# Designs tried in a protein design run: designed miniproteins, single chains, continued (4). Part 23

Each design is a single chain, and the fold is of that chain. pLDDT is the mean over its residues in the fold that is shown.

## One batch from the design tools (miniprotein)

Design m12768
Fold by ESMFold2-Fast:
Structure m12768 (fold): chain A 90 residues (1-90)
Amino acid sequence: MLEEALRLADEFRRLLEEGIRAAAAGDFEKARELFRKAEEIFKKFMELLSKLPPEDAEKVRAYYAELMAALRPAAEAAEAALERLGEELE
């Protein structure tokens, strides 16, 4: 269960990273599909996290926080790319 929760956190981060890159490249259909898959994985991750012993849940939350912190620059770049496209279309 702990190992599965960590694996789901990694898969969620991978899908978000791929989705962010697709969005930054202007492939919004691919980004949407990847983000939808990420949401499904996240729901399963949260369900498993709620079933973990408190000590294991704390370790998984710490790991997830580190993964999300590493993803933040990519997310900011994708948001900037979307704003730039909005300006170009207007």
Scores: mean pLDDT 76

Design m12769
Fold by ESMFold2-Fast:
Structure m12769 (fold): chain A 86 residues (1-86)
Amino acid sequence: ELSEEEQIEKYAELIAVLRAARDDLIAAGEFTEEQLDASIEKLLKELKEKYGEEAVKKALELAEEKLPEMEARLAEAKAAEAAAEA
């Protein structure tokens, strides 16, 4: 099983991906804003229940650090799709 630090990193990555993909997921009609926000809240609640508020803080800090990279990757993918359509 994953250590506390490995679990925090895993949850941070999931949160960062969900935040980065938010607009695309909503535009695709797969998820509403409420469903995406609820998913992130659920992840944070699970971390708090297992490891406490410090784990939540670490996960949010790591997610924020990872967000620009995930956003850049998505922007590049979207630009490639737009270029292929033109």
Scores: mean pLDDT 77

Design m12770
Fold by ESMFold2-Fast:
Structure m12770 (fold): chain A 62 residues (1-62)
Amino acid sequence: GRRNAAAAVNAAGERFGPDGSIEEGVKAGSLISKEAAEDLRKLAEKYGAKTVRELVEAASKE
């Protein structure tokens, strides 16, 4: 749900930084859970975001 997506985005922002690549962050998988990584990937695809900053910006419009 939205709560899980928001948690994944927050975790990615804290661990990978605002200019960090979503693809590289998800691929690394060492700093967030597997489920959070999958949620982050799906959310990035839904919003067409390529970086954590773009993902946070798109998600915050909801």
Scores: mean pLDDT 60

Design m12771
Fold by ESMFold2-Fast:
Structure m12771 (fold): chain A 94 residues (1-94)
Amino acid sequence: SEVEERIRKILEEAGLKEVTGPIDLSKVIAVLVYPGDTPEGIAFALKFNKNSKYTILKRLEELPAEVAKHPEAKYYKIERVPGTDALLVYLLTE
């Protein structure tokens, strides 16, 4: 996906490294939600609107500024939400 590759490029230019395999949720400091353009993706993102660890990205251009709020982040993981074009971007310290 072009959007996924753009997110990866932004995060790696910010100095974060992609984690391969499963993640330990206890090491997650923030989750950035890209809702995509589908109603299903937007509805999925809305479920996290009141969780302080989840930040909904209105635009990809917001990603560098949101990552900069977490200078302790060293690793990331991107996951696609099944049945949607929505992406979850986990920021991790370890």
Scores: mean pLDDT 79

Design m12772
Fold by ESMFold2-Fast:
Formats: C-alpha cells, structure tokens, sequence
Structure m12772 (fold): chain A 71 residues (1-71)
C-alpha cells in the first residue's frame, strides 16, 4: 500500500514531536531542532506514493543523523 499524504503528514507530526522532545531534553539549540523537523517533513513528503518501508527508512535516517548531532 503506497503512502498517502495523510499518512505521511501523520507520521511526520508524530516523529517531529518526539524529535523536539528528545532535542529539548538534551539541550539542543532551537535551530538544530527546527532543522531536524524540517528534514522530517521533507522526507515524509518525498515518500508520498512510495512503499511504507521507504517512508520509515527515510524518517529513521533523519532521526539517526539528528541523534548523532546531539552526540
């Protein structure tokens, strides 16, 4: 089942909320958090019409890069 716009938006919102929470707890700058959220939204939009597995992999990649930025 290909990813719909609504599914992409819903998952992006959930992942973005978690990224903000993790970033804030770890003392990340607002700029770093905002960039992470932007990348999540872009990755989700790019995955519309793709398999769900591609959406998940894209979001995991963005989150992993964000976590690495926190050290």
Amino acid sequence: MPVTEEQAERMAEAVSRNLRDVGERNGASQELIDEGVRRIREAARASIGRPREELVRALVRVVSEFLKSLE
Scores: mean pLDDT 84

Design m12773
Fold by ESMFold2-Fast:
Structure m12773 (fold): chain A 100 residues (1-100)
Amino acid sequence: MSEEEKMIKAATEMLKTYLSEEDYKKLLPIVVELIRALSAGDLEKALAAAEELTKLLRENPNFSEEDVERFAEQLFAAIRARDADRALAALAWLLLSMKE
């Protein structure tokens, strides 16, 4: 399995664990696009996917505005650093903050 496929599977299981099936299905395609763009070194596509992801998270009542803004800052910093692992870690933290 490629590193990209590993990251996609990890993100899939994470989203499925913490989100409703409806929210999971809505967010998964964007997270997959983000991982693929980062793996390809396509910064413009990664930033576009990150903007779409943060917009959907702001519209979700299970996330506080403060937590989404902190996530956005960490996500955009990770993308600029070209660090997909850091981007996924930021997402994991946000999902944990929703449940706690």
Scores: mean pLDDT 81

Design m12774
Fold by ESMFold2-Fast:
Structure m12774 (fold): chain A 73 residues (1-73)
Amino acid sequence: MHIPEPLSDEQRKELRRLGLSDEQIDYIESISHSQEERDKILDEIKELSKDPRKWKEYLERLDEEVRKRKEEE
């Protein structure tokens, strides 16, 4: 009834607690156009967060994508 949002507020909070910035969360939201895709991405993030090595690699890739998208200058 109200405007639907791709990511729930709770999911956004969880991502922030894992160390993601608002820009990184926004990027994830932009690539997940359905609730099913969003859920799969979040499940993958939670699994990756259990392995520090894979988690670091994931964050580095995500940060790079955010920088490319942002291009402030």
Scores: mean pLDDT 71

Design m12775
Fold by ESMFold2-Fast:
Parts: sequence; C-alpha cells; structure tokens
Structure m12775 (fold): chain A 82 residues (1-82)
Amino acid sequence: SMLKEALEFGKELSEKVLAGEISSEEAKKEFEEKFAEVVKIYREMLELVRNGEMSNEEAAERFFERLEAEELREEYQELLKK
C-alpha cells in the first residue's frame, strides 16, 4: 500500500531527524520527492475541505480512493516493462 509505505518512510525520516542524522528540512524534501503524489492528493483534499466543497469525512474517503487508484496505475506501468 502506498499509504503504508509513506507512513513507514515518514517514521524512518522522523527517527533519523531525532538521531541528528539529517535535518528536518532534508527529511521533508526527501518525503515530498519520494511521495510527491501522496502530498499532492492530500493538499487537494485539504483545499476542498477549506473551500467548503467537501466534509472532512468525505475528503478522507476520497484521499484513500485516489491513493488506491495511483497504486494500481503504478502496477499497470510496471506491467508495460515486460
């Protein structure tokens, strides 16, 4: 799951920051570069909630649906490499 991978990677980066191995800014950059689509989808959902176009519950459901669709898209692209 893309979300599970993002959460685990975020946790790993947080532990490295706490250990003094990397800066908070470097951790943020690495996360946003590796999970750019996750960050993009989250920001889009947050803006819809802020604009009153969607409830927090609806935004959460849409966020998970879009992450699942993105994961399936990546699996499809890997099949094209055969």
Scores: mean pLDDT 75

Design m12776
Fold by ESMFold2-Fast:
Structure m12776 (fold): chain A 64 residues (1-64)
Amino acid sequence: GPPVVPKTELARKLYELGQKLIEIGKKILDEATTKEEILKGIGIILQGLGHMVEAYLLSKRAEA
């Protein structure tokens, strides 16, 4: 039978989470005063980009 949670819905939520993380990381960078805070902001942005890539791959697998 069909899965309880559609893969397309999971992909959408992952993409939205990725976008939110990028916005949070940008805000951290805008307010950053130390090298450690800058690296933290960059790290969060990279995590957000990773989730968006995962969401894209999931959406493509669901279309196949």
Scores: mean pLDDT 79

Design m12777
Fold by ESMFold2-Fast:
Structure m12777 (fold): chain A 56 residues (1-56)
Amino acid sequence: GRAEAATALLEAGASPREVAEAGGMTVRQGAGMVALVRGGFSAREAVQMAELTGAI
């Protein structure tokens, strides 16, 4: 699904736009997920936070 696609792209170091397109979210939300991963969260944790906030 969208969560799995966003997780895979975050793990691959994809751009905010690519993460956003895969997750069905805004580029701003994708940038937030990329920032979380760069800040030390796992891709899975970033995606879980996006799901809890309704971004995915």
Scores: mean pLDDT 83

Design m12778
Fold by ESMFold2-Fast:
Structure m12778 (fold): chain A 81 residues (1-81)
Amino acid sequence: SIADLKRLVLLALGGEDSLSAEALRALVEAPDTPAAFREALLRALRSVGPELARRILEFLETQDLSPEERALLREAVEEVL
């Protein structure tokens, strides 16, 4: 679910010093819908930059995600890279 994906992303990004407070807030407050979550995720990934965005993708590839959840994350990461 988008809620489960959001928890995984917050776990991966929540401790990063390069993540802006505004981007973190947007990610936490985003509704559990694909469109709203994707926008907040793009903002967060742009904040941390392309190298960390790549590492997020690698971390998420080790997780049990649905094909739809993987597609959403890949789309967001590819837009930042």
Scores: mean pLDDT 76

Design m12779
Fold by ESMFold2-Fast:
Structure m12779 (fold): chain A 89 residues (1-89)
Amino acid sequence: SNLGELLSAELERLIAEGERLIAEAETVPDPLEAERLRIRGRALIDLARELKKAINEDETWTLEDAEALREAYEAATAAAIAAVEAALA
């Protein structure tokens, strides 16, 4: 379906953005800023993989379920960044 194609394109965009952030981290001289970029990039790639897995394994998967998973990954990413920042305080 067209929805499946649009979803596939969105997952590919999340992976590409995650890879871009990880690549950007290699050019940043500040180790803390580099680690923040890696955490964000890894989280986007992991989110895309989990969304793909959930949609393929559960035919009852809804847009609301996808949004809840995204919010959970955003919260986990923020917590991981905060933990790294606190460790350097």
Scores: mean pLDDT 78

Design m12780
Fold by ESMFold2-Fast:
Structure m12780 (fold): chain A 87 residues (1-87)
Amino acid sequence: SLEEVLELLEKAIEKFKEAYETGDLEKFREGLKLLQEAVANAPEELQPLIEELSKKLEENHSASLKERVQILIEGAEKLKEEVEKLL
């Protein structure tokens, strides 16, 4: 459901913020798992934002962990905003 996608995105953002603050790779991996689950269950309307986030991550594959986590936070927050508009 859209409510489940929203909850997964909120949890992913929380884990990414923890990873950004602490440098904890395990929190980063937990966030990625939650984001992947949210994306797998996302409606078609979110696909352009998912593709944009994927492209930004590919372009920044050699960037620092902190920079990559920031991209993920910004991308997940945009996805969350669009899910909230669909609810």
Scores: mean pLDDT 87

Design m12781
Fold by ESMFold2-Fast:
Structure m12781 (fold): chain A 80 residues (1-80)
Amino acid sequence: SAAERELARKLAVLGILLAAAYFTHALTQKGKMPRADAQAQLAADAAQMRGLAAEIVALDPSLRPRMDALLAEVDALLAA
């Protein structure tokens, strides 16, 4: 269905953003990216991920606990 394709698309984008967040964090740990630039990028990615998580939960409410856990993980990266 169209809803299933949209859910799959949003999950794929969310996965890419999560991978990008971890990559940005790794670059800052190695001193290859300024902390201010990393914080700005992570904050922007986190905002986009929060929006996608809300849209995913609207399409499939059973994913709410998984989305909440993922957003908590992203918030932990922002705090580090």
Scores: mean pLDDT 85

Design m12782
Fold by ESMFold2-Fast:
Structure m12782 (fold): chain A 74 residues (1-74)
Amino acid sequence: SMADFERLKEEVLREVKRLMEENPDWSREQLDAAAAWITGEAIDRMEKETGYVLSEEERREISEAAKKVLDELE
């Protein structure tokens, strides 16, 4: 559902922000790799719990949102 997708997106963004706060010395490459893993884990969990399978477009939207958070790091 839309509510499940929005909740998933909020979860991913929270975890990516936490990752950045806890690892201020990590390179962008390390942050990108960890964010990708976090995103994949969150998607898998939501799909398993709800039975809904995200489209490629929905997966891309979440990935782009996470990238935007990382891009705001100076």
Scores: mean pLDDT 81

Design m12783
Fold by ESMFold2-Fast:
Structure m12783 (fold): chain A 95 residues (1-95)
Amino acid sequence: MEKELIERARELGKEIIELSKKTLSEKDAKITEEITERVVRRIEEAVRAGDWETAETLIKALEKEKEGLENNDSQIVAESVGLLLRQVADQNADV
């Protein structure tokens, strides 16, 4: 359901931003916040467009980033951020 996916994405984004401010350096937290906000907006756009595959992929990446931050696993965080950046860049290039 569209509303549930958007709500979940927004909630995950808020949790990630909060965790990043507690666990990361100021510079890394700012980068994480900017990327996370862009990804949440991309999920909202994907859901509106009926692009469920992109929306679900990005939500899973946000969940993985949150898990990495909670477990202080810099590799998981780096992998999820890399995936999110690639997805946002690819969508802008396809216009």
Scores: mean pLDDT 73

Design m12784
Fold by ESMFold2-Fast:
Structure m12784 (fold): chain A 63 residues (1-63)
Amino acid sequence: LTEKQRIGRTILLSLDDNPEDYATRLKPFTLDNLQKHPVLGPIVRALPPEQQEALLAYLQSLE
């Protein structure tokens, strides 16, 4: 994982102890879809843009 992808994984790890499994429930991996998620949406919208990009980069690395 790149530095950005590690940051993204850490964000998801703070929400679930199995980030790889949790990610399967977040497809498609777009910022718009993540912002609409009932649990993640408020969290993603509160993140600075750099951390939103990091989260997306990590999720896209799993495809």
Scores: mean pLDDT 80

Design m12785
Fold by ESMFold2-Fast:
Structure m12785 (fold): chain A 113 residues (1-113)
Amino acid sequence: SSEVRKIVLATTAASLIIIGAVEQAALTPDKAEAERIVEEAYKRALELVAEGMNMSVEELKEKYPEKFKRMEELLKEVLDLIRAGAPLSKVMEKANEINKLLLEIAEEKIKEL
């Protein structure tokens, strides 16, 4: 149960970091800085999820390669939308899809405990 709690807390924290970064990026006039905020938040979110699962980010990527590929595609879409000056709601839709994949990874890991 303590391992499950650690995974849930890490995944929740990771999701909030991604949401907060997208909101901060929307308030950032410099598009290059806005992109950097989101990219750094994504890396931090992956590190938190990996730590929550007692894994490295590389080990997590090797275990869930298809979900990681989809998250990288979604990150590219988020960055493209930020560059295009898309509405926050549209950027957030893609960020929520990343968070759904992180939750699916957490659920799969919990099933193995």
Scores: mean pLDDT 91

Design m12786
Fold by ESMFold2-Fast:
Structure m12786 (fold): chain A 80 residues (1-80)
Amino acid sequence: GSDEAARKAAGGLMKAIEAETLEEAKKGAEEGLKGVEGLTGEAAAKGKEGLKKAIEAETLEEAKEGAAEGLEGLMSGLPA
């Protein structure tokens, strides 16, 4: 369901934030992107945008920033 998809997306974003290498951050973001495919609406859009920023990042810092923005957006966009 959407809760599982949201958990997958958040998990991928968290892995990217905690990653020690750019490769690990991109791998986490890619896994999270697969999770977000099960989501719709603002939360999905925000999460997907952050995940794409992490995947397209050229440095570990950029990947972590993108992932953090995506996680914040996903959390703020979730329905009550």
Scores: mean pLDDT 75

Design m12787
Fold by ESMFold2-Fast:
Order: structure tokens, then C-alpha cells, then sequence
Structure m12787 (fold): chain A 107 residues (1-107)
């Protein structure tokens, strides 16, 4: 593939990671609202659902990170772009995990 196609693919994969991670964070935030309005048993169910969604998001984002890293190896010229995309995905995963920890602490 051309260098431009590799750049576009890194941006596409990074955008997918952003959507997946943002959806998981949004779901955990919504679960937090639901927990505050719920019985303890209902609250635990919302936390479990948010945890499952975050675990799913982590698997998808890890696959996307691996694909971005492979592109950075094949095209050294875009390695800084690939590294930045990976760093952003890792920050997004940490934010999602922090949101889940705060949610669990609210039970």
C-alpha cells in the first residue's frame, strides 16, 4: 500500500478505537446514574453490565492497537502517527477503567 493509504488506515483504526472506548465510558457513566436510582441488587447488575462492556472494548482496542503498530513497523515514516494513536487508545482504556472503579465505589 502507498504511504498515504497507511496514514488513512491508522486514522481509521484510531477513530474506531475512539468510538469503542467512548461508548464504553458513556455506558459506564449511564450505569452510574442508574446505580444512584437503584436498589443494591439492581446497582450490581448495572456494574456487571458496564464491566462486560469494558472488557469487550479492551479486546477490540487491543486488536486495533496491534494493527496500528504493524502499520508503523511497515512504514517507518508514519511511526510517530501510529505511536500517538496507540498512546491515545491507552489513555482512553485507562479513563474507562477509572470510570468503572468510581462506579464500583458508589455501590
Amino acid sequence: SSLKEAEQEVNRLATLAEFVGTAAIGGATAAGIAVRRSSPAQGRAFVEAARADLEGAERVIEDLKRRIEELGRKYPEIRPLADEAIARAEELLERARETLRELEESL
Scores: mean pLDDT 85

Design m12788
Fold by ESMFold2-Fast:
Structure m12788 (fold): chain A 100 residues (1-100)
Amino acid sequence: EERRKELEERVKRVTREAAERAVEVIREYGPLVSAEETREKAKQVVEEVGKEEGERYPEIREEMEKLTERMKQSLDASLYTAQALRDIGDQVQAEIAARR
C-alpha cells in the first residue's frame, strides 16, 4: 500500500511536469514557428518526459504511456489549449484517486 501511494505521487508529479513543459514550448515557439512545428515540439517534450520516467521506474511505464497518449491527443485537437492540458492532468489525478 505504501508503494502504491509513492507510485501515485510519482505519476502525479510527472503529469504536472509534462503539462508545464508542453505549455512552455507552446509559449516559447508558438510566435516564432508554424503551428505544426510547435505541436511537434510540444509532443516531443511530453514523450521525452514519459520515456525518462518509464525507464527509471519500469513499474509506472504503462501509466506513463497512457498519459503521453492522452496529452498528444489533446495537442492534436488544439495547439493553444494550455487549459486543456491542465484539465487532462487534473482528470488523470482524479481517475487515480477513484481507483483506490
Scores: mean pLDDT 68

Design m12789
Fold by ESMFold2-Fast:
Structure m12789 (fold): chain A 62 residues (1-62)
Amino acid sequence: SVAAVKALAAELGLTISDAAARRLAELFGDDVSQLRAALADLGRVAGPEITEETVRRYVHPP
């Protein structure tokens, strides 16, 4: 879950806080394709550093 989100962020060249990774895991669970899409979108709109505030602002619940 959280570790998987962090690993996906690292694969995409992004840095992510523990709180942001936890929030994404809460929203998408183990859906790797949705997690990758959300991380790619966040990197595009917010730059390479992803925070919990960024996730709350730009990512809506599935």
Scores: mean pLDDT 79

Design m12790
Fold by ESMFold2-Fast:
Structure m12790 (fold): chain A 60 residues (1-60)
Amino acid sequence: MEKLKAINAAIKEVAEKYRDKLKATRAQHPNSIDPVRQAEEVKFLKEMLEAIEKAKKAVE
């Protein structure tokens, strides 16, 4: 239970951090099929997943 609370806190923190970056990328690349936009969004998703995994290991 304690580990889940730590992970949830990390998820929210990372989500807030990348929210503005994601919006900026979408404003710069309005075409949703744009491969540059897709690559940037995938990059942010990977960074969020890495932060979640790091939080998991930190509470081990």
Scores: mean pLDDT 72

Design m12791
Fold by ESMFold2-Fast:
Structure m12791 (fold): chain A 65 residues (1-65)
Amino acid sequence: SLQEQAQALAEALGKMLGKKIELDPSLPASEQIEAIIEATEDLLSPSMLEDLRKLAEQFRRQEAE
């Protein structure tokens, strides 16, 4: 599911950055990606943050289907 993908991404980025990123599993996957962006905004490059924003928009489109 999209929620499982968001959780997996949070775990992967958390391991890469040495920070545990915890998400609210009750939120839509797109909102979980937004939470990842907020948690990593000071740690990731602008280009990586833009890629995450594009992913959030992609998830919103899939959630609307």
Scores: mean pLDDT 80

Design m12792
Fold by ESMFold2-Fast:
Structure m12792 (fold): chain A 83 residues (1-83)
Amino acid sequence: DALTLLQQALEAAEQGDLDTAVNLLILALDQLSSQSDNPAYAEAAKILQEAIQQAASSTDPEEVRRILIEAARRAIELLEQAQ
């Protein structure tokens, strides 16, 4: 379930486990991308894709953590509102 993966990614990012957070967001993105017919899922997938790219381009762990937390929270809100 993409929502469960996003919640786990948020927890990992908040605890500073950025590698685990990124891997969980990639898994969530894969699940969301397979459900392209739902606009909320498409928007969540876009947020995660952009955040993963931005995190990969940053060498600052604090900036990476902030990017991952924000993306996970936004994606969770979109999926919860779409239910």
Scores: mean pLDDT 84

Design m12793
Fold by ESMFold2-Fast:
Structure m12793 (fold): chain A 74 residues (1-74)
Amino acid sequence: SATEEAARAAVERNKAGLAAALRSLGVPEMIPAAEARIEAAAQEGLAKGLSAEEIIRRVTDVALAELGRAMRAA
């Protein structure tokens, strides 16, 4: 569906950006757990029947929270 495609695009975009940022910060070991949390947010949104916009927002919010956690760990 268009919602599943939008969710997948948001996941891949946020995973790519976050992975690059975490490598730059010197904490690449945080990448697998952070990516799993981004994927979980999208899957939860899809399971709950949320709109594409709400799923994109939740995925982005999780990615920003993970970036903040990495910046404090670095």
Scores: mean pLDDT 89

Design m12794
Fold by ESMFold2-Fast:
Structure m12794 (fold): chain A 99 residues (1-99)
Amino acid sequence: SSSQLVSLVEEASGYAQKAVQSAGKKGKLTKQDVQQIVDSVQKAYDAAKAGDASATVSALQDLQKKAVDLATSAGDKKTADDTKKALSDIIKQIEAIGA
């Protein structure tokens, strides 16, 4: 259901926010980085609200790359690894719903 997809995107957004917080604490966060994460989250929410599992997966794969890159640039390997794993698990759940 679209509500189930939205809930999974909300969970993914939480992990992306942790990557943003990590970069902020390290003084490595730009306004452009925040906007890119916000835009990627919005794209995932829009796809999820439309009930499009495939588009939601694509949007979350893009979000995963951006959030992992941000945490990595901040030097926070633990947050990068945790974010990559969490979003991979969420993506697999959405793929199972779309199958």
Scores: mean pLDDT 87

Design m12795
Fold by ESMFold2-Fast:
Structure m12795 (fold): chain A 82 residues (1-82)
Amino acid sequence: TEENKKLADRYKELGLKYEAQKDYEKAGQYFLQAGIEYAKSGDYKEAADMFRKAAESYRLAGKTDQAEYAERKAKEYEEKAK
């Protein structure tokens, strides 16, 4: 659990760095991984936020299929966070 949170924080940091560089495809990949690791640790609100960032980044990169997948995951974990 704690290890998954630390790993998620590292992926989130990488996603933010690539987002700042406008490398939206890599940003989306790292935000997606952060969401998965937050979900494994039971941090469903953070997981949902990361999946939302992944969806936004993938849309900016023109990766529609990946964006739709991440958007579905965001909705799933938003519901679990209730």
Scores: mean pLDDT 89

Design m12796
Fold by ESMFold2-Fast:
Structure m12796 (fold): chain A 80 residues (1-80)
Amino acid sequence: SMEEIRKGVREQLKKLTPEEILEMLEKAIDYAESLGNEEAVKVGREGLERVRKALEQGNYDEAIDIAAEAIAKMYELLSK
């Protein structure tokens, strides 16, 4: 399920620094672009902007949640 994917991604992201979270999301966007999936690219780019804002506010937990949601949604779009 999407919730299980999101939870798994969130646990992985908790092990990363803020910079590594941003890099992971940027790599996911690059991968979606390589596959021509415009919807996944859009989800990733919107997620990246929201993660940057959360990190600027010092809200690390919110940044992880946003990144996990974006990556899980991108995975769903790329897998279907």
Scores: mean pLDDT 84

Design m12797
Fold by ESMFold2-Fast:
Structure m12797 (fold): chain A 72 residues (1-72)
Amino acid sequence: MAKVVRLPGMSPEEILELIKKKYPNGKVVGKITDDTVGFAVEYNNVIRVLHGDLEVEGAKTDPLVKELYLKD
């Protein structure tokens, strides 16, 4: 089950810093580059997507997470 949370707007640099601080053993598994830069991070079988002012959380196996952020 995926969760979507709205955060204050963040730059790509701030998003990467937050990822490194909050998920120190997390791996960046996807990058979103269209209108806004975002990153998908895998940590303990949970995928977090930080994209502009949104944070999406879901299981690694969640179909919504796979279709939107993990095409591989």
Scores: mean pLDDT 61

Design m12798
Fold by ESMFold2-Fast:
Order: structure tokens, then C-alpha cells, then sequence
Structure m12798 (fold): chain A 74 residues (1-74)
């Protein structure tokens, strides 16, 4: 859910690539389950990698605070 995504964004700078991927994978699994979607392990891994890359990019560009504020406004 959004709380888990916010936690991932807040912790991103202190996480290893493996830790970040694990957290992203858990978030993607939770979203898929909530939506009733049956994704393969390959599809879940692909989605988790995309989220990991997105978070790393946002961190590198200094956009994490903006993203967190946007999510909190929900």
C-alpha cells in the first residue's frame, strides 16, 4: 500500500540494491494481490525492477521529497 511505498522512498538512500529490490517486490506483490491479478514470478520481478530503477532515479535526481509529498497528499 501507499505506506509501504512511502517507507521505501524514505529508506531508499540507506538500502542496498538487493534490499531495495526485495522491498519493491513485496509492494508489487501486495498491489497485484489487492487487484486480484495473478502475475507470474517473471512479471513480478520485472515490475519490482522497474520500481527499483524508478526509486534509484528519483533519489539521484533529488525528487524523493516531492514524490513522498505527492503520495502523502493522497
Amino acid sequence: TLDRLIALLEEAASLSDEELFERARAIVEEIAKARGEKLSDEELDAAARALTDFVRGALAEGRLEELIAGIRAE
Scores: mean pLDDT 79

Design m12799
Fold by ESMFold2-Fast:
Structure m12799 (fold): chain A 109 residues (1-109)
Amino acid sequence: SARAEALAQVREAIGALGRAARAARAAGAEEAARLAERAAFYASEALVAADAGNTEEALRYLERAIEAAERAKEAARREIRDPALREEVLRALEEAIRALEEARRLLES
């Protein structure tokens, strides 16, 4: 079902955000790590809301998760000077944003 696929996408995003936060912290990018953790928190709340059938609330949390992940990308670009470590963090954040956007699309249909 579209809901089951959306929940799978949110779980994928939570995993990617966790990887991004760990990589950012290892690189000394504390703001990027904190924002990635905030995005993961909102994604987890979206998962709970969607499981409860609260689609409108889930969509609001997905939007907040996407906004936090985008802010994490900007923080990573500012904080991480090593190009390889920066690309690793940005790749994980971009993976998370794509999954969150797909989850939002599936829940809106």
Scores: mean pLDDT 92

Design m12800
Fold by ESMFold2-Fast:
Structure m12800 (fold): chain A 89 residues (1-89)
Amino acid sequence: MKEEIVKLAEQALEGDLELAERALKLAREYAEKEGIKPDVPGISAAGIIISELIEDPELKKSILKAVEALTIVKGGDYGIEKALERIEK
């Protein structure tokens, strides 16, 4: 399940908002099951900063949701890394 969520979230970084929403829902369900505390405050701030580099509003929403999902299941460093890789392309 965790690896499936990561794959969906990484695919959502390409701009699939529906996929990003699905990945985030699954990530939240995973966090509840495993007792993981969601949303490190610094990661939410980083996601907002990252989103300012994207002009397309739909792509921006997809990236923010995907980064949140990745942060929940893999930790903040991983979420930031994947978002930066996507933006640098």
Scores: mean pLDDT 72

Design m12801
Fold by ESMFold2-Fast:
Structure m12801 (fold): chain A 82 residues (1-82)
Amino acid sequence: SEELEKNIEILKKIEENKALEFMKTKSIDDLLKILKKVAEYLGDEETIKKIEEFEKDGSKFTGEDIEKIIKNLLEKIEKKEK
């Protein structure tokens, strides 16, 4: 779907430029929504739960946590694409 392709492209760009550049746009909530949608598409229940924890307690999440989630989701996408 167009939404999935767009979300994947955004995640790849964030991985290349680090999560910190995306955070400069003050759209952390938008980033979490994108991550959750990609994880839902992949059926990654563990990642969905982790994102929901960050949505409830944003003070405990770091750029490193975001980068780990992005990397994990992108690796799973690559495995499905051949």
Scores: mean pLDDT 70

Design m12802
Fold by ESMFold2-Fast:
Structure m12802 (fold): chain A 90 residues (1-90)
Amino acid sequence: MEEKRRELLRKAAEHLEKAAEALERGDYDTAADHAERAVELLREAGEDELADEVAERGTEAGRAALVDGDVERGVELLRESAERARKAAE
């Protein structure tokens, strides 16, 4: 059980990193898809509180990039979420 949970958390972190890279390239649809997959993986891992936090930060990242024009902030929020998921896997 523990090992499978860690694998799901690592995969969630990888998807959040890919979301950040896609956002940095201006590929907003791909960024949203990766962020959504990360949230699903976190919920599957039983990390509902972390999944809710990451979903909220993903929404803020999209707003920062698309509404405020601050792609750098959006990328930072997604990368911080990836680090949090990786730390939970430890």
Scores: mean pLDDT 84

